# Designed miniproteins, single chains, part 106

Each design is a single chain, and the fold is of that chain. pLDDT is the mean over its residues in the fold that is shown.

## One batch from the design tools (miniprotein)

Design m3694
Fold by ESMFold2-Fast:
Structure m3694 (fold): chain A 116 residues (1-116)
Amino acid sequence: GENLERALELAKQLVVEEDPEKKRKLAEELKKILEEIKKQELTAEDVKKLAEVALLVAQAAMREEDPELRRELLELAEEAVELADEGAAKNKVSLETEITLGMAKLAIGVEKVVLK
């Protein structure tokens, strides 16, 4: 429901935001929404949205110049992937969702190498 729509909106804003202070506020809000999503039972549509959130947040991390904020965004992307994987294990998800989730995992893997 509403939590997943809000998470997707915040993730889309993170990709285009240029102000580090505003990015931190968006990241803090997204983290709180993901904690609420953890308490919910996920549908296949919810998993699709979580995969999209994970990919968008990973893309935001790749564009971030501040190493601390970049690490925080990477951790958020990883949390979204973990939630999506748990949901995918319990639901029949589309090929599109599996591809999006795979792309997010690849982006996170590349970022982990860059941040070392």
Scores: mean pLDDT 86

Design m3695
Fold by ESMFold2-Fast:
Structure m3695 (fold): chain A 120 residues (1-120)
Amino acid sequence: MEKALEEVLEQVEELLKKAEEAFKKGDVETAVNLLYKAALGLSYMLEWMIENNYKPSKEQQERLKELLERLVELFQELVKNAEIDKEKLEELKEVLLETLDLFEKLTGEDLSELRKKLLE
């Protein structure tokens, strides 16, 4: 289980890294698609942890929070670009909000500051 969770975390980190690189190169559509996949992967993992009463270590919680912060930061950068379909951005925003809620439910941490960044 630990090893499988590490593999999923590494996959989410790689997707997010590729999304960040695509955005820096001006490939906005690829960045949105990769960010969406990273957010979905993270949300599914968090939901699995909750459903199976798996308690992540403090180190795993910090790594998950860092990924959430990076996802929200890239989303904010994407929102500043007029070339992106607003409906796709709203769909991505909903997935990110759900992922934040799942993390809060799992860990008991307050993510109000990250939620505020998504809503404004």
Scores: mean pLDDT 83

Design m3696
Fold by ESMFold2-Fast:
Structure m3696 (fold): chain A 65 residues (1-65)
Amino acid sequence: AKMSALEFFERVKEEIEKGNKEVEQLAQEFMQQYQAAHAAGDREKAQAIFDEAVEKFEELLKELE
C-alpha cells in the first residue's frame, strides 16, 4: 500500500476507538512483533512485519466496511 505509516496508524487507532476488536487484537500482535524485530536491529524483518500488518488490516477493513 502507498499509505504512509502515520496514516496507517491513525486509521488503525480510529477502528480500535470504534470498538473493532479484530483490528485491536491484530494491532497488538503485530506491534509486539515489530518492536521485537526493531529492538533486535533487524530492519528488514521489522519492515516485513509492518508490510504484512498493513496488508492484513486493509483486508479486514474492506471486509467490515
Scores: mean pLDDT 74

Design m3697
Fold by ESMFold2-Fast:
Structure m3697 (fold): chain A 86 residues (1-86)
Amino acid sequence: SSRQQQLLALAEALRRLREGVETMEVDEDIWSPEMIEALKKEDEEGFFKEATKYLKELGLSPDQAEFAAKKLVELFRETRRKLEEG
C-alpha cells in the first residue's frame, strides 16, 4: 500500500542520514528540522514526539500519526542494531 511505501522511503532516508549524520546537510523538504535534530542527537523520545507532530500536521489522525511514528522509531532502532551487528 502507498502508506507502507512512504514509510519504507522514510526508513531508507533515515538509514542514510544515520550513516552520514555528521556529514549530511539537513533536507527540510522531506522532514521537519526538529525530527532531523533529534535523529542527529540519537534522541528516540524527541524523534517520536516530533514525528508524531509532523505526521499530524500532514493530516493524519492522532492514532494514525502515533502508529506511523512508532514504526519510524522501530525502523530507526533496527537500522542502528543492524549497523552495530554488521
Scores: mean pLDDT 63

Design m3698
Fold by ESMFold2-Fast:
Structure m3698 (fold): chain A 58 residues (1-58)
Amino acid sequence: GPLTPEQKAKLIAAAKAAKGSAAAGAVMHEAGRLSGQPPPVPPHLATPEDALAFVESL
């Protein structure tokens, strides 16, 4: 289902704070889990920019 405004705001903040693929992948995984949408890239290849774009699309 769609993210709540609070969940989306927290995930955007986490994506902006993420450094490296592990942190970005964790944000992308959590956003996918909460939204039910598949991540656009595998979490282990995610950049912070990929995670931010994915969360903003939800």
Scores: mean pLDDT 79

Design m3699
Fold by ESMFold2-Fast:
Structure m3699 (fold): chain A 79 residues (1-79)
Amino acid sequence: GQKEAAEELLNVLEDLSSETDPNKLIGYVLQAMGLLLENPLSSEQKEQLISRAKELLEEEENPIVKHYLELLLKLIESS
């Protein structure tokens, strides 16, 4: 359900921020897209995910990971 999708999206954000294999980064984005398309999030859930994504983005030093975090942030904001 919606709660489970929000928790899974949070896990995708955490996993993406800690990923060292660039071949896996696109997989996390595709997973997040699927979750967002199938599970409409509440405004409160979106705010929590956006807040966490911005936090991770500010702390991220790897430019490739940063790029994919920015893509996820935009997807969540536009959903």
Scores: mean pLDDT 81

Design m3700
Fold by ESMFold2-Fast:
Structure m3700 (fold): chain A 77 residues (1-77)
Amino acid sequence: SRERLRAVFLELARRMQALAEEKKARGERLSEEEIREERDRLLAEAAERHGLSPEEVAQLDAALETFGRALLAEQEA
C-alpha cells in the first residue's frame, strides 16, 4: 500500500539523517559513496523485512537518492 511504502521511506530517511548528524558531530564530511552504501544497505534490509517488490524497491531507491543528495547539499551550505 502507499501508506506502507511511505512508512518505510520515512524509517530509512531517518536512519540516513542520523548518519549525517553523527558525521557532523564528529567533524567529518559525509561522502557520496558513504551515503550510497548506507542507502543500499538500508534498502536491502527493508526489502527483505517488508517483502517489497522490485518496483517498490526502485521507487524507494529513487526517493532515498534524492534525500541523500539533500543531505550532502546541507553539509556544503
Scores: mean pLDDT 84

Design m3701
Fold by ESMFold2-Fast:
Structure m3701 (fold): chain A 90 residues (1-90)
Amino acid sequence: SPSEEQIRRAAEAMAEKLAELAAAEEDPRVREVLELLAEAARAAAEGDFERAEELERRAVELFRTLSPEQQERVLAAVGEAQAAGAAAVA
């Protein structure tokens, strides 16, 4: 199982990557979901897991309202963020 420190470092790396991708995103609805996910990852990095879960729930609710093309863009960004998180603890 990952240590608490590894979880925090992964969350920090994911937050940074999601914020970067959100800033580059031109679709305002896709950007909003990515910004919520970046805030959730930052909350997790700070140890505020209750806030992280709340923000992730809000992101998922908005994600469900997106078109399939917008959903694919969000999932691609999440994949890149997860890869960055994994690299930060390797």
Scores: mean pLDDT 89

Design m3702
Fold by ESMFold2-Fast:
Structure m3702 (fold): chain A 90 residues (1-90)
Amino acid sequence: NPDIENLKKARKLVIEALNLLKQGKYDEAIKHLEQAIEYLRKAKETPHVKRAIELLNEAIELVKQGKYDEAIEKIREALRHINKAIEELK
């Protein structure tokens, strides 16, 4: 299922972005989040996919502002929505 594969690729990139933020690698984290959004856009647009994209865009802006703790909270919420989207497509 290409939709589930795209969602799983997005999830992996989001988890990697969280690890990069913990390491202070903010520019690399932003690139991983942007790539995750591209994979989410390739999947079937469900309410959970749409909300995950919105949350990751908010997280990118927060990282650019140096609001790392707020960005991490948005990323964790996005991961919950990605997991729900995967479950709904199974």
Scores: mean pLDDT 90

Design m3703
Fold by ESMFold2-Fast:
Structure m3703 (fold): chain A 65 residues (1-65)
Amino acid sequence: MSKEEILEEAKKYGDEVDRQALRDYLEGKISGEEAGKRVREELIKYLRDKFGLSEQEAEEILKSL
């Protein structure tokens, strides 16, 4: 899988996770800081689990989003 394909998948997954985190934030279940942390942690985990990336590689993809 190319870096471009990984970026596309990361964007799709990130949009879903961000939407869910925003909903929880608006419902008062989590803070805005917690919402941002959840999105980052879920994206890193997803990239590592699905594509076999290291934490550093997942963080580099996240920076490219």
Scores: mean pLDDT 79

Design m3704
Fold by ESMFold2-Fast:
Structure m3704 (fold): chain A 66 residues (1-66)
Amino acid sequence: MSPEAEGFTQAVKLAGPQLGMNLVSAASGLGGSSRSGRQAGEAAGEVVGKEIGDNAGRFASQGGGG
């Protein structure tokens, strides 16, 4: 019952597939949660990927499963 929630759902439907593909490609090259992945993820997450990771993680944790 909020335009914000509706807009979020819409954005997820549009960006979800692209985000999923990008995450899969990144994870494939990164190696998941390996030592390299932790180092790269920490640097990216703190500098730039933080916002992307936060949005992706929030969505994946709550709605990415379905």
Scores: mean pLDDT 55

Design m3705
Fold by ESMFold2-Fast:
Structure m3705 (fold): chain A 92 residues (1-92)
Amino acid sequence: SEEEIEALWEKVEEGLLSLPDEVFTKLQNYLESLGFIEKVESKEELVEQLRNIVRKYPKGAGLLLGYVASQVYPHNPELAEAIEALRKALGI
């Protein structure tokens, strides 16, 4: 449902914004090196790029979200689980 998807996005956003700066920087560099995102200067900008990719490019977004979940899992398992739940709810 749209309500479920929005609730999952809120959890993902909260989790990404709460990442330690060093973890965020490593995640950003990793995703940029894979060509998924352009250089971002804030956690909020990363969240916005991810939302836009998911909305416009579901096939690529599925892989992107999988990479994000795998990179954050050692630091925040709840965030990784929320990302996988979001991916499943979106059918990607």
Scores: mean pLDDT 81

Design m3706
Fold by ESMFold2-Fast:
Structure m3706 (fold): chain A 66 residues (1-66)
Amino acid sequence: SPAEVSAILASGDIEALAELLSDPDVDVRVAAARALGRLPEGREHLERALSDPDPRVRQTAAVALA
């Protein structure tokens, strides 16, 4: 649900956020990449997001890794 997605985005749970990088909604994947970028251990999953089919997700991951 949207409420569950919002809770995960605020949680700092790297494993749950990494799962959202596989969400069918591109806006959810963008939000997850942004959230992972705020966490020191999120880097491995952000590198994976650089290969996302949507350019918005790829750009968000690249900015977060800068």
Scores: mean pLDDT 80

Design m3707
Fold by ESMFold2-Fast:
Structure m3707 (fold): chain A 85 residues (1-85)
Amino acid sequence: SELEAASLAFAEALSPEQRQAVLAVVARIGAESEVPTPEQMRELLEALAAATDDKELFAKIAEGMASLATPEQAAAIREAKAAYL
């Protein structure tokens, strides 16, 4: 899928330190919630935006995540995407 391809490309583009920072946010959200809240999705998008200067890749990941998310999560993801582009 485009999300899987974009996620792999994003991971490969990040330094080990940047990748670890993003994974730390993912791990914390997973520990706090079985299903991420819209606020947690915004926090994840903020971490992703901070980790890369590749706005096109960031946009692809954000849209891919939104396409698989609940409507409430998707709204939060798209709002965060607009804020960081």
Scores: mean pLDDT 74

Design m3708
Fold by ESMFold2-Fast:
Parts: sequence; structure tokens; C-alpha cells
Structure m3708 (fold): chain A 75 residues (1-75)
Amino acid sequence: MSENQRQAQAVFDAMENSGLLDNPQAKFGDKTVREHVANALALYGASEADVQAVLNAKDAAELKAAARAAIAAIP
């Protein structure tokens, strides 16, 4: 696993364990939870297509599935 992939996974795990991922459309600060996940994945090298899939997630299950797929694809 690359260092970028490990860092993305750690951020995702922290957000999941805190319950933040339960409502993708809820605001946390100035952005939605979905936007925070997408921004973190983009910073760690996720593709535009994978970032877009995260932004399009309508519920917690879709967000978690899209984020896991994006993390697995990080080089």
C-alpha cells in the first residue's frame, strides 16, 4: 500500500469511526461531509472519476463504497 493510500485510509477510518460518514450531505464547518471526503481523496491522488463518484454518493452506504474504491485505486 502506498503512503498516500495509507494516509487516505487513515482519514477515512477516523471519519467513519466518529460517525461523520452517516450523513454525506450534512455540513461540517463550511463544507458537506461528502465534500470533505472528496477533498481528502483528491489531495492523496485519487482520480477525478473516483472523486466525482464520492461527490455523487446519496447516502452513507454509497459514500463509504465510493471512498473505499477510490482509496484502493490511489497509486
Scores: mean pLDDT 82

Design m3709
Fold by ESMFold2-Fast:
Structure m3709 (fold): chain A 59 residues (1-59)
Amino acid sequence: ELTEIALKLERFVELARPKLTPQQLADYAIKVGNALLNKDEEKLKEILDEMGLTESDLR
């Protein structure tokens, strides 16, 4: 559902914001958004792991 994807992406941005530059944050947000839209759980996990995050952090 688009609403759930939007909420997860918003939470990711909030969690990542203090750890990244604005440019890095934008790049990671695009990658996370694409993984969520494509239902690519493995890719999402890889991206989040690079940031020290897990899927449960996006709830």
Scores: mean pLDDT 79

Design m3710
Fold by ESMFold2-Fast:
Structure m3710 (fold): chain A 99 residues (1-99)
Amino acid sequence: GKKAIVIDATGSLPVSPYALLKAKEEKLPVYILVSEENLERAEELAKELEVDAEIIVTERSEIKKTIEEIVEKDGIEELDLYGFEEPIEIEGVEVRHYR
């Protein structure tokens, strides 16, 4: 099934350069969830690492809803999640959490 990486950068944790580089190496779609304050920094990091990432501004209370919308829109069946403080479960999707 279609696999993607999602990075949570809505909080105090920095965007994981490891997650971005892994997405690039494995040619996986990568989505970065950011607060408005973290948007510019996430865009700069993706550009420096030459990673084509979709950057989505979202509130922490809406993270799960945003991921569900990505899954439905892009037909994602497997998710590797980086930087999430809380576990996320999505119906019909295999989710793996990384720190």
Scores: mean pLDDT 83

Design m3711
Fold by ESMFold2-Fast:
Structure m3711 (fold): chain A 82 residues (1-82)
Amino acid sequence: MKEKARRFGEALVRAVQTLAEKGDPDGARLAAETGMRAAEKLGVVSKEDAERMIELVRQAADSGDPEKMVEAAREAAKLAAQ
């Protein structure tokens, strides 16, 4: 379970970074929300962890800073790995 959550977190970081580099913070936020909800439904992450991850990425996306978005995605990945 934790291994799948970790790999999912790494994929999320990559997706958020790609969208942030394209100047699409709304796309980065949507990708994080969609991915976390899918992971929750598949049992890869808990509902509480998914909600915390979505919130971290949302706050970073609202800043418009690509570096902050990537950092938030990495923090979300750490929560998934716990």
Scores: mean pLDDT 71

Design m3712
Fold by ESMFold2-Fast:
Structure m3712 (fold): chain A 80 residues (1-80)
Amino acid sequence: DDMIRDAVDRLRQATVDGQMTLGQVTQVVRQVQDRYPQITDDQVNDMIRRVQSQDTDGDGRVSLSDAIRSVTDWLRSQGY
């Protein structure tokens, strides 16, 4: 699916040393929403809450692998 590929490519581009801030993940999800406006604000907020749950240490960072898994699994759960 083009949406999943676009999301993964954007996450890879935003990554530094295999890590991303929650703010960077939020920015990528908003960029995907701009390209695919069928993604609602409620869906974006749900996605951000899911990524936040991966930050078990509260350091505001997630791995690229965790970000990719969370975003792709969420998009598939929404029927994308």
Scores: mean pLDDT 75

Design m3713
Fold by ESMFold2-Fast:
Structure m3713 (fold): chain A 68 residues (1-68)
Amino acid sequence: GLSLEEALEMAERSAKLRGREPSEEDYEIARAVAAGEVPDTESGRVAAEVGRVLREIGDELERELKER
């Protein structure tokens, strides 16, 4: 997982990219992700999905970098 500091920064950046201020929910999700936990909430399930998508994007970028 991400460090707590990295996860919190990602939550803030994600909220700002969507044109809103980071909420307490965003920070709770970030803390759970950093701890390797999924909160037993709808937002927790969304965080797990986002984590999966981010990993997929990372893998795709790594493959692109290995290609010419």
Scores: mean pLDDT 65

Design m3714
Fold by ESMFold2-Fast:
Structure m3714 (fold): chain A 65 residues (1-65)
Amino acid sequence: MEEEREEELKRMEELALEVGAKSVKYEDDKLTIEYPESLKKKATLTYSGISLRAIALGAKTTLKE
């Protein structure tokens, strides 16, 4: 389960980068996603999905610009 959880969190990290996040960091069960302001509109729906998935897996999420 923890192994599967780590894989899913890694997949969400990958998805954030694919939608153009400036940086993604997973540390202390916290996923930090940084998006440039110009890309925020494009990433809005995907970011919401990633955040909800991370929360469902018991991780914290943070959005930064």
Scores: mean pLDDT 65

Design m3715
Fold by ESMFold2-Fast:
Structure m3715 (fold): chain A 86 residues (1-86)
Amino acid sequence: MLYRPNKLLLELLRKSGETSETLTMNEILALVYTYIHRENLLDPENPTIALVKGTLLGEILEVDEVDLSDDEAIKALLLKNATRVE
């Protein structure tokens, strides 16, 4: 299933090297992980947590931290920032 990211999410995906306007949710999730790694957002005390407060990702998801051990919870947050394409 393809999704069209909103403006802020698309900006984040472009920073991760993506040029497509429509992606699967798994592709969006992979690019979000690429962003977290590239920006060194992982908590050094708990590497399952990404500290996103004050970052573009934190602005998009409206959270201070993201639990990387729960892909489905992250996908649920991303779905609020993307529209299904038909």
Scores: mean pLDDT 82

Design m3716
Fold by ESMFold2-Fast:
Structure m3716 (fold): chain A 81 residues (1-81)
Amino acid sequence: SDVERLQRVLGLSRESAERLLRRLREAGIPLTDTVLEILGQISRGLPVSTEHLSEEQLKILRELVLEAQVEDGMELIKEAV
């Protein structure tokens, strides 16, 4: 599933992956193999190819990855407290 692909590539919990997938759909960005690769590159701090996406789309993807990582970290803290 798309959720399981996001979990594997980004190392997110199921809940964080489901939220990220919902936000991608709301932003009108389909979860293609290219988008999934770019999300993985962003999450690992690797160089990102800009040839397949606009600068605005890349900005959105970077913001969504950072938000998902922060939310995943907050859920771990919330469950530990």
Scores: mean pLDDT 75

Design m3717
Fold by ESMFold2-Fast:
Structure m3717 (fold): chain A 74 residues (1-74)
Amino acid sequence: SLEELKEEVIRKLREAAAEVLPLLPEEARPAFEKLLEEHIKKIEEAKSLEELKEAVDEAIREMQAFIAEALAAR
């Protein structure tokens, strides 16, 4: 079901974020956690498989960009 897919995606996203978090500068961690929670909310709000895929792709793109910027800036 769509709900089971959302649950699995959110679980995997949280696991990936947990691995990355300790590698980020300490001052960047609160903003990264906020970004994660904002994307989880968007994933939960998805009404179709297409919306879910778009929300996940956006989350991965924005989180990867954040990580790159955080590591380059500090």
Scores: mean pLDDT 87

Design m3718
Fold by ESMFold2-Fast:
Structure m3718 (fold): chain A 66 residues (1-66)
Amino acid sequence: MSSVQQELQQQSDQAFQTAVQSLRADPSQRPQADQMEQLSQTPQGRQQALQQGADVYGQQQVAALA
């Protein structure tokens, strides 16, 4: 049972790191990356940061298609 949850958590961790790195690579998005890292200091904040990171990353992908 826990193996599936661990895989999902690892994927979430990787997605979070990728999102933060992508935001940090863009100077205009650096404050957003810093905010996400600050939110990740608590379990609730980390869950919120992951959700926000996914939304921001999704928006960047849509923008790249335009």
Scores: mean pLDDT 66

Design m3719
Fold by ESMFold2-Fast:
Structure m3719 (fold): chain A 74 residues (1-74)
Amino acid sequence: SSDERQRRLLLGSVRTLAQVVEELHALGLISEEEARELFALLDRARQAIDAGDLATAQRLIDEAEKRLAELMAR
């Protein structure tokens, strides 16, 4: 279904972003506090996906992507 496809895409986005956050932190490109803030957003997105609130999940993923873009523009 469309909802199942969206859920799969959102889960993929969370996993990809979490991996990027781990890599950037390991390379010293973001601080421990910045990594924690991003992981908190991604954890909330995962909880929203599990609850079936795909709109909230998308918003939180978008917020995490925007924050990562800001950090990478430094």
Scores: mean pLDDT 90

Design m3720
Fold by ESMFold2-Fast:
Structure m3720 (fold): chain A 72 residues (1-72)
Amino acid sequence: SSMEEKLKKEANELYIKSSSYRLASLSHEVAGEIAEKTREDGEELRRKHRELAEEFRKKAEEYEKKAKELEK
């Protein structure tokens, strides 16, 4: 197999990783909103969940950027 085929496969794996982190980010956003509405400590929990969501979103963006660089 060529170097080009290897790089395309690695790019696809990075896109999958990016998608997984985006899903994790959305899950934390939803969990934070539910916590805010259902718990007396909900505002504090929402802040923690939003912080994790932002971290996972940034990781998703980093992996997507790396994938795009491999496709060039």
Scores: mean pLDDT 86

Design m3721
Fold by ESMFold2-Fast:
Structure m3721 (fold): chain A 83 residues (1-83)
Amino acid sequence: SKAEKLAREVEELARQPEIDFDKIKELSKQASLEDAYFKIPEILGLDLEEVVIAAEKNEKYKNFDSKTRFLGAAVELLRKRRE
């Protein structure tokens, strides 16, 4: 249930015209605390491996911690999928 709640919040961020990195950072902290971090991409229909690869290769995330980069990549993959 907590993982599903956080996944819905990630999906809501993906609907925004502009990516809110501050909110992604807050969600990353919550996902880690709730032990829901790795479940979020699966609930959203994203492959964990693809999210990890996207996070590592994306230059615009280089100044963010790995958890924020991971959820940021998930948001961007959802945006590409839904738009």
Scores: mean pLDDT 74

Design m3722
Fold by ESMFold2-Fast:
Structure m3722 (fold): chain A 94 residues (1-94)
Amino acid sequence: SKEELLKEMIKILEELKKLAEELNDTRAAQLVEQAIRKVKEVLEGKGGMEELEEAVKLATMAALRMIETHPEYKEKLEEMIKRIAEISRKLKEL
């Protein structure tokens, strides 16, 4: 369902935020927090496709920033972004 996909996206974004906090990247953590808020707005019926697209962009910016500063996490961060993109694709098909 749409609700289950949105909740799964929030879970992945919370994992991404935790990693940003563990790496002491305050800016990456802020970008992910903004993404989480936008997905929650869609879940609450207060946003739509535009907010989801903005959330994906924010999460991608945060991940790319972390890859530049911590290249040892590249594989994990790329996997997280692929999962977010796949959920976004499924949401667009609903």
Scores: mean pLDDT 89

Design m3723
Fold by ESMFold2-Fast:
Structure m3723 (fold): chain A 79 residues (1-79)
Amino acid sequence: SLKEEIQKLVDEYNKLRAKFEEKLKSLTPEEQEEIDRRAVELVKKTGKSAEQATAEILGMKELVDTLNKLEELVKKYKE
């Protein structure tokens, strides 16, 4: 069902989000500043969320793909 697909993606998102936060904590202050700068530029250019933009910059393709799938399923639920 759609609800089961959403729940599966939410569980996947939570696992990937934990890895994302761990990766952010491993960054130096200089790397964090550069990533924040690039994320702001990407948000302005694409209209994507700060989380989506930061995940793309960090090369976390699995998190980016999961966020995109969640957005598509939410759109289907609202139809």
Scores: mean pLDDT 81

Design m3724
Fold by ESMFold2-Fast:
Structure m3724 (fold): chain A 68 residues (1-68)
Amino acid sequence: MPSAEERRRAAEELIARLREEGRAAGLPDHQITFLELLARQLVADGAPLEEIEAALRAVLAMAKEEAA
């Protein structure tokens, strides 16, 4: 099992990747900020990293659809 420190680092890397994907897709800054805040909240709630990634990718996909 990854340590809390390793989990936090992995979550920060995931957040950074999704921020860049959002920027590349042309999402406004406020939606990218929302994605980051949601990710940090899920990490604080102790959700597994795979569930956090799935939830964030779902939100990103919805935001991209609304922006299109």
Scores: mean pLDDT 77

Design m3725
Fold by ESMFold2-Fast:
Formats: C-alpha cells, sequence, structure tokens
Structure m3725 (fold): chain A 73 residues (1-73)
C-alpha cells in the first residue's frame, strides 16, 4: 500500500520542481498523476493544482480544485 504513496510523493516533488522552473503545464500533469496514485482526497495536492490553475489564468478550474481541497480531510 505504501508503494503508491511513495510514488505519489515523488511525482508531487517533481511537479514542484517543474512549477519552480516555470513549467506550469508539466507541473499540473505531475500533480494530477500524484493525486490519482494517492487514492485519498489529498488536500495538499488539490491546493497545489488550484494554485497552478490560478497562475495559468483558469479561474474556473482554480475554484473547482480549491473547493475540493477545502472538503478533503
Amino acid sequence: SSMKEKEAERLFEEGHRLADQGDLEGALEKYKKAYELAGEKNSTILYAISQLYKTMGDEEKAKEYLEKAKKAK
């Protein structure tokens, strides 16, 4: 069970590096894959996705993921 969690963590870290380098679309792809593998409503990953969408100018998706993050435990 921890193998998927560790892979999700690696993908999240990679996404963070891509975002830091300005590759927002690459970061988004990594964060979405991390979220899929986490299997749980991971609020940290959902907040990261929301922030990327805000930076990209997609206010609708940013709001969607922010609301998902707020409801996640």
Scores: mean pLDDT 84

Design m3726
Fold by ESMFold2-Fast:
Structure m3726 (fold): chain A 93 residues (1-93)
Amino acid sequence: EEKKIKEIEEELKKKKLTKNDLVGALAVLELEERTEEVRKKSEEIAKKLRENKKLSLEDYELILKAVKAREEWEALPEEERQRRGEELEKELE
């Protein structure tokens, strides 16, 4: 629904996030979820953001999920972020 899209846009605007911030958040979500589905959808949304194409409600919902995941990651102490980063690197090998 267009109304829900506007509500998400206003929430993102209140957070003062740039397109680069949204793309970065999607990259963090890809790293956490590690599914091909999330990766493919995140790439599609990032491309739409760069090309100023219209986003669907589903696109905005994934962006909002990604932004929340990034906020949770940034709220972690530096030591905890480093530890989790090392665990992810080990799993990706």
Scores: mean pLDDT 73

Design m3727
Fold by ESMFold2-Fast:
Structure m3727 (fold): chain A 70 residues (1-70)
Amino acid sequence: SPEKGGEGARSAALAWGGGEVGSQGFYDANKKYGLRGGEAAGIATAAWALSGYGPQGAKDFGERAAKNAA
C-alpha cells in the first residue's frame, strides 16, 4: 500500500542519513509512478543527498530512478 511503501522508503532514507529528502522523493514519485517508483525514488534521492550533489540533482536523480523502476 502507499502507506506501507512510504514507511519503507522513509526507513531506507533514514538508514542512509537522508530522511526528509528521501521521504519527499518517495511522496512525489509515488503519486506519478506508483509504489515501486516511489520506493526507488526515495532511496535514490537519499543516496544523492548524502553524496553532496545538492537538492536539484537529488530531485532529478530520484525522478529518473522512479521511471526506470515503474
Scores: mean pLDDT 59

Design m3728
Fold by ESMFold2-Fast:
Structure m3728 (fold): chain A 65 residues (1-65)
Amino acid sequence: ATAEEIARGKEVYETRALAMHGPLGEAGPGGPDLTGAAAWGEAFGQQLVRLGLSPEEARALLAYL
C-alpha cells in the first residue's frame, strides 16, 4: 500500500468506521479479532463492499489497518 492509500484509509476509518464502531465491536462481544486483518484481506474487503463502501474505500481501509 502507498502512503497516500494509507492516509485515505485513515479518512475512511474516521468517517465511516466510527459510525460503525459499536456494531463492529458489539457484533461479537468476544468479537472477531482484527489481529489478522491482512489475512482476512479479500473476505473482509468483500464484506466492506457489500456494506456499500466502494472498492477503493475498502482497499484504502484495509491498507490503513
Scores: mean pLDDT 59

Design m3729
Fold by ESMFold2-Fast:
Structure m3729 (fold): chain A 72 residues (1-72)
Amino acid sequence: SLEDIEATIAALERDIEARKPIVEEDKAFVAKNKNSTDKQLQLEATKSLFRIAAVESEEFLLERLRRKAEEL
């Protein structure tokens, strides 16, 4: 229902907002270490990329749900 979609949108918006500070730090870390040959820094950058990708996936789902709500 529209009500269920709106509730899901609200929950996703809260989750994305809560994760923003960490994701901004992750983006800065990746930018700083993108050319590093240090294996430990490469592993940490990979973890940061994973967290960034997770938030981008949530943002993609949010946009799809917003569009669906507008169609109803």
Scores: mean pLDDT 86

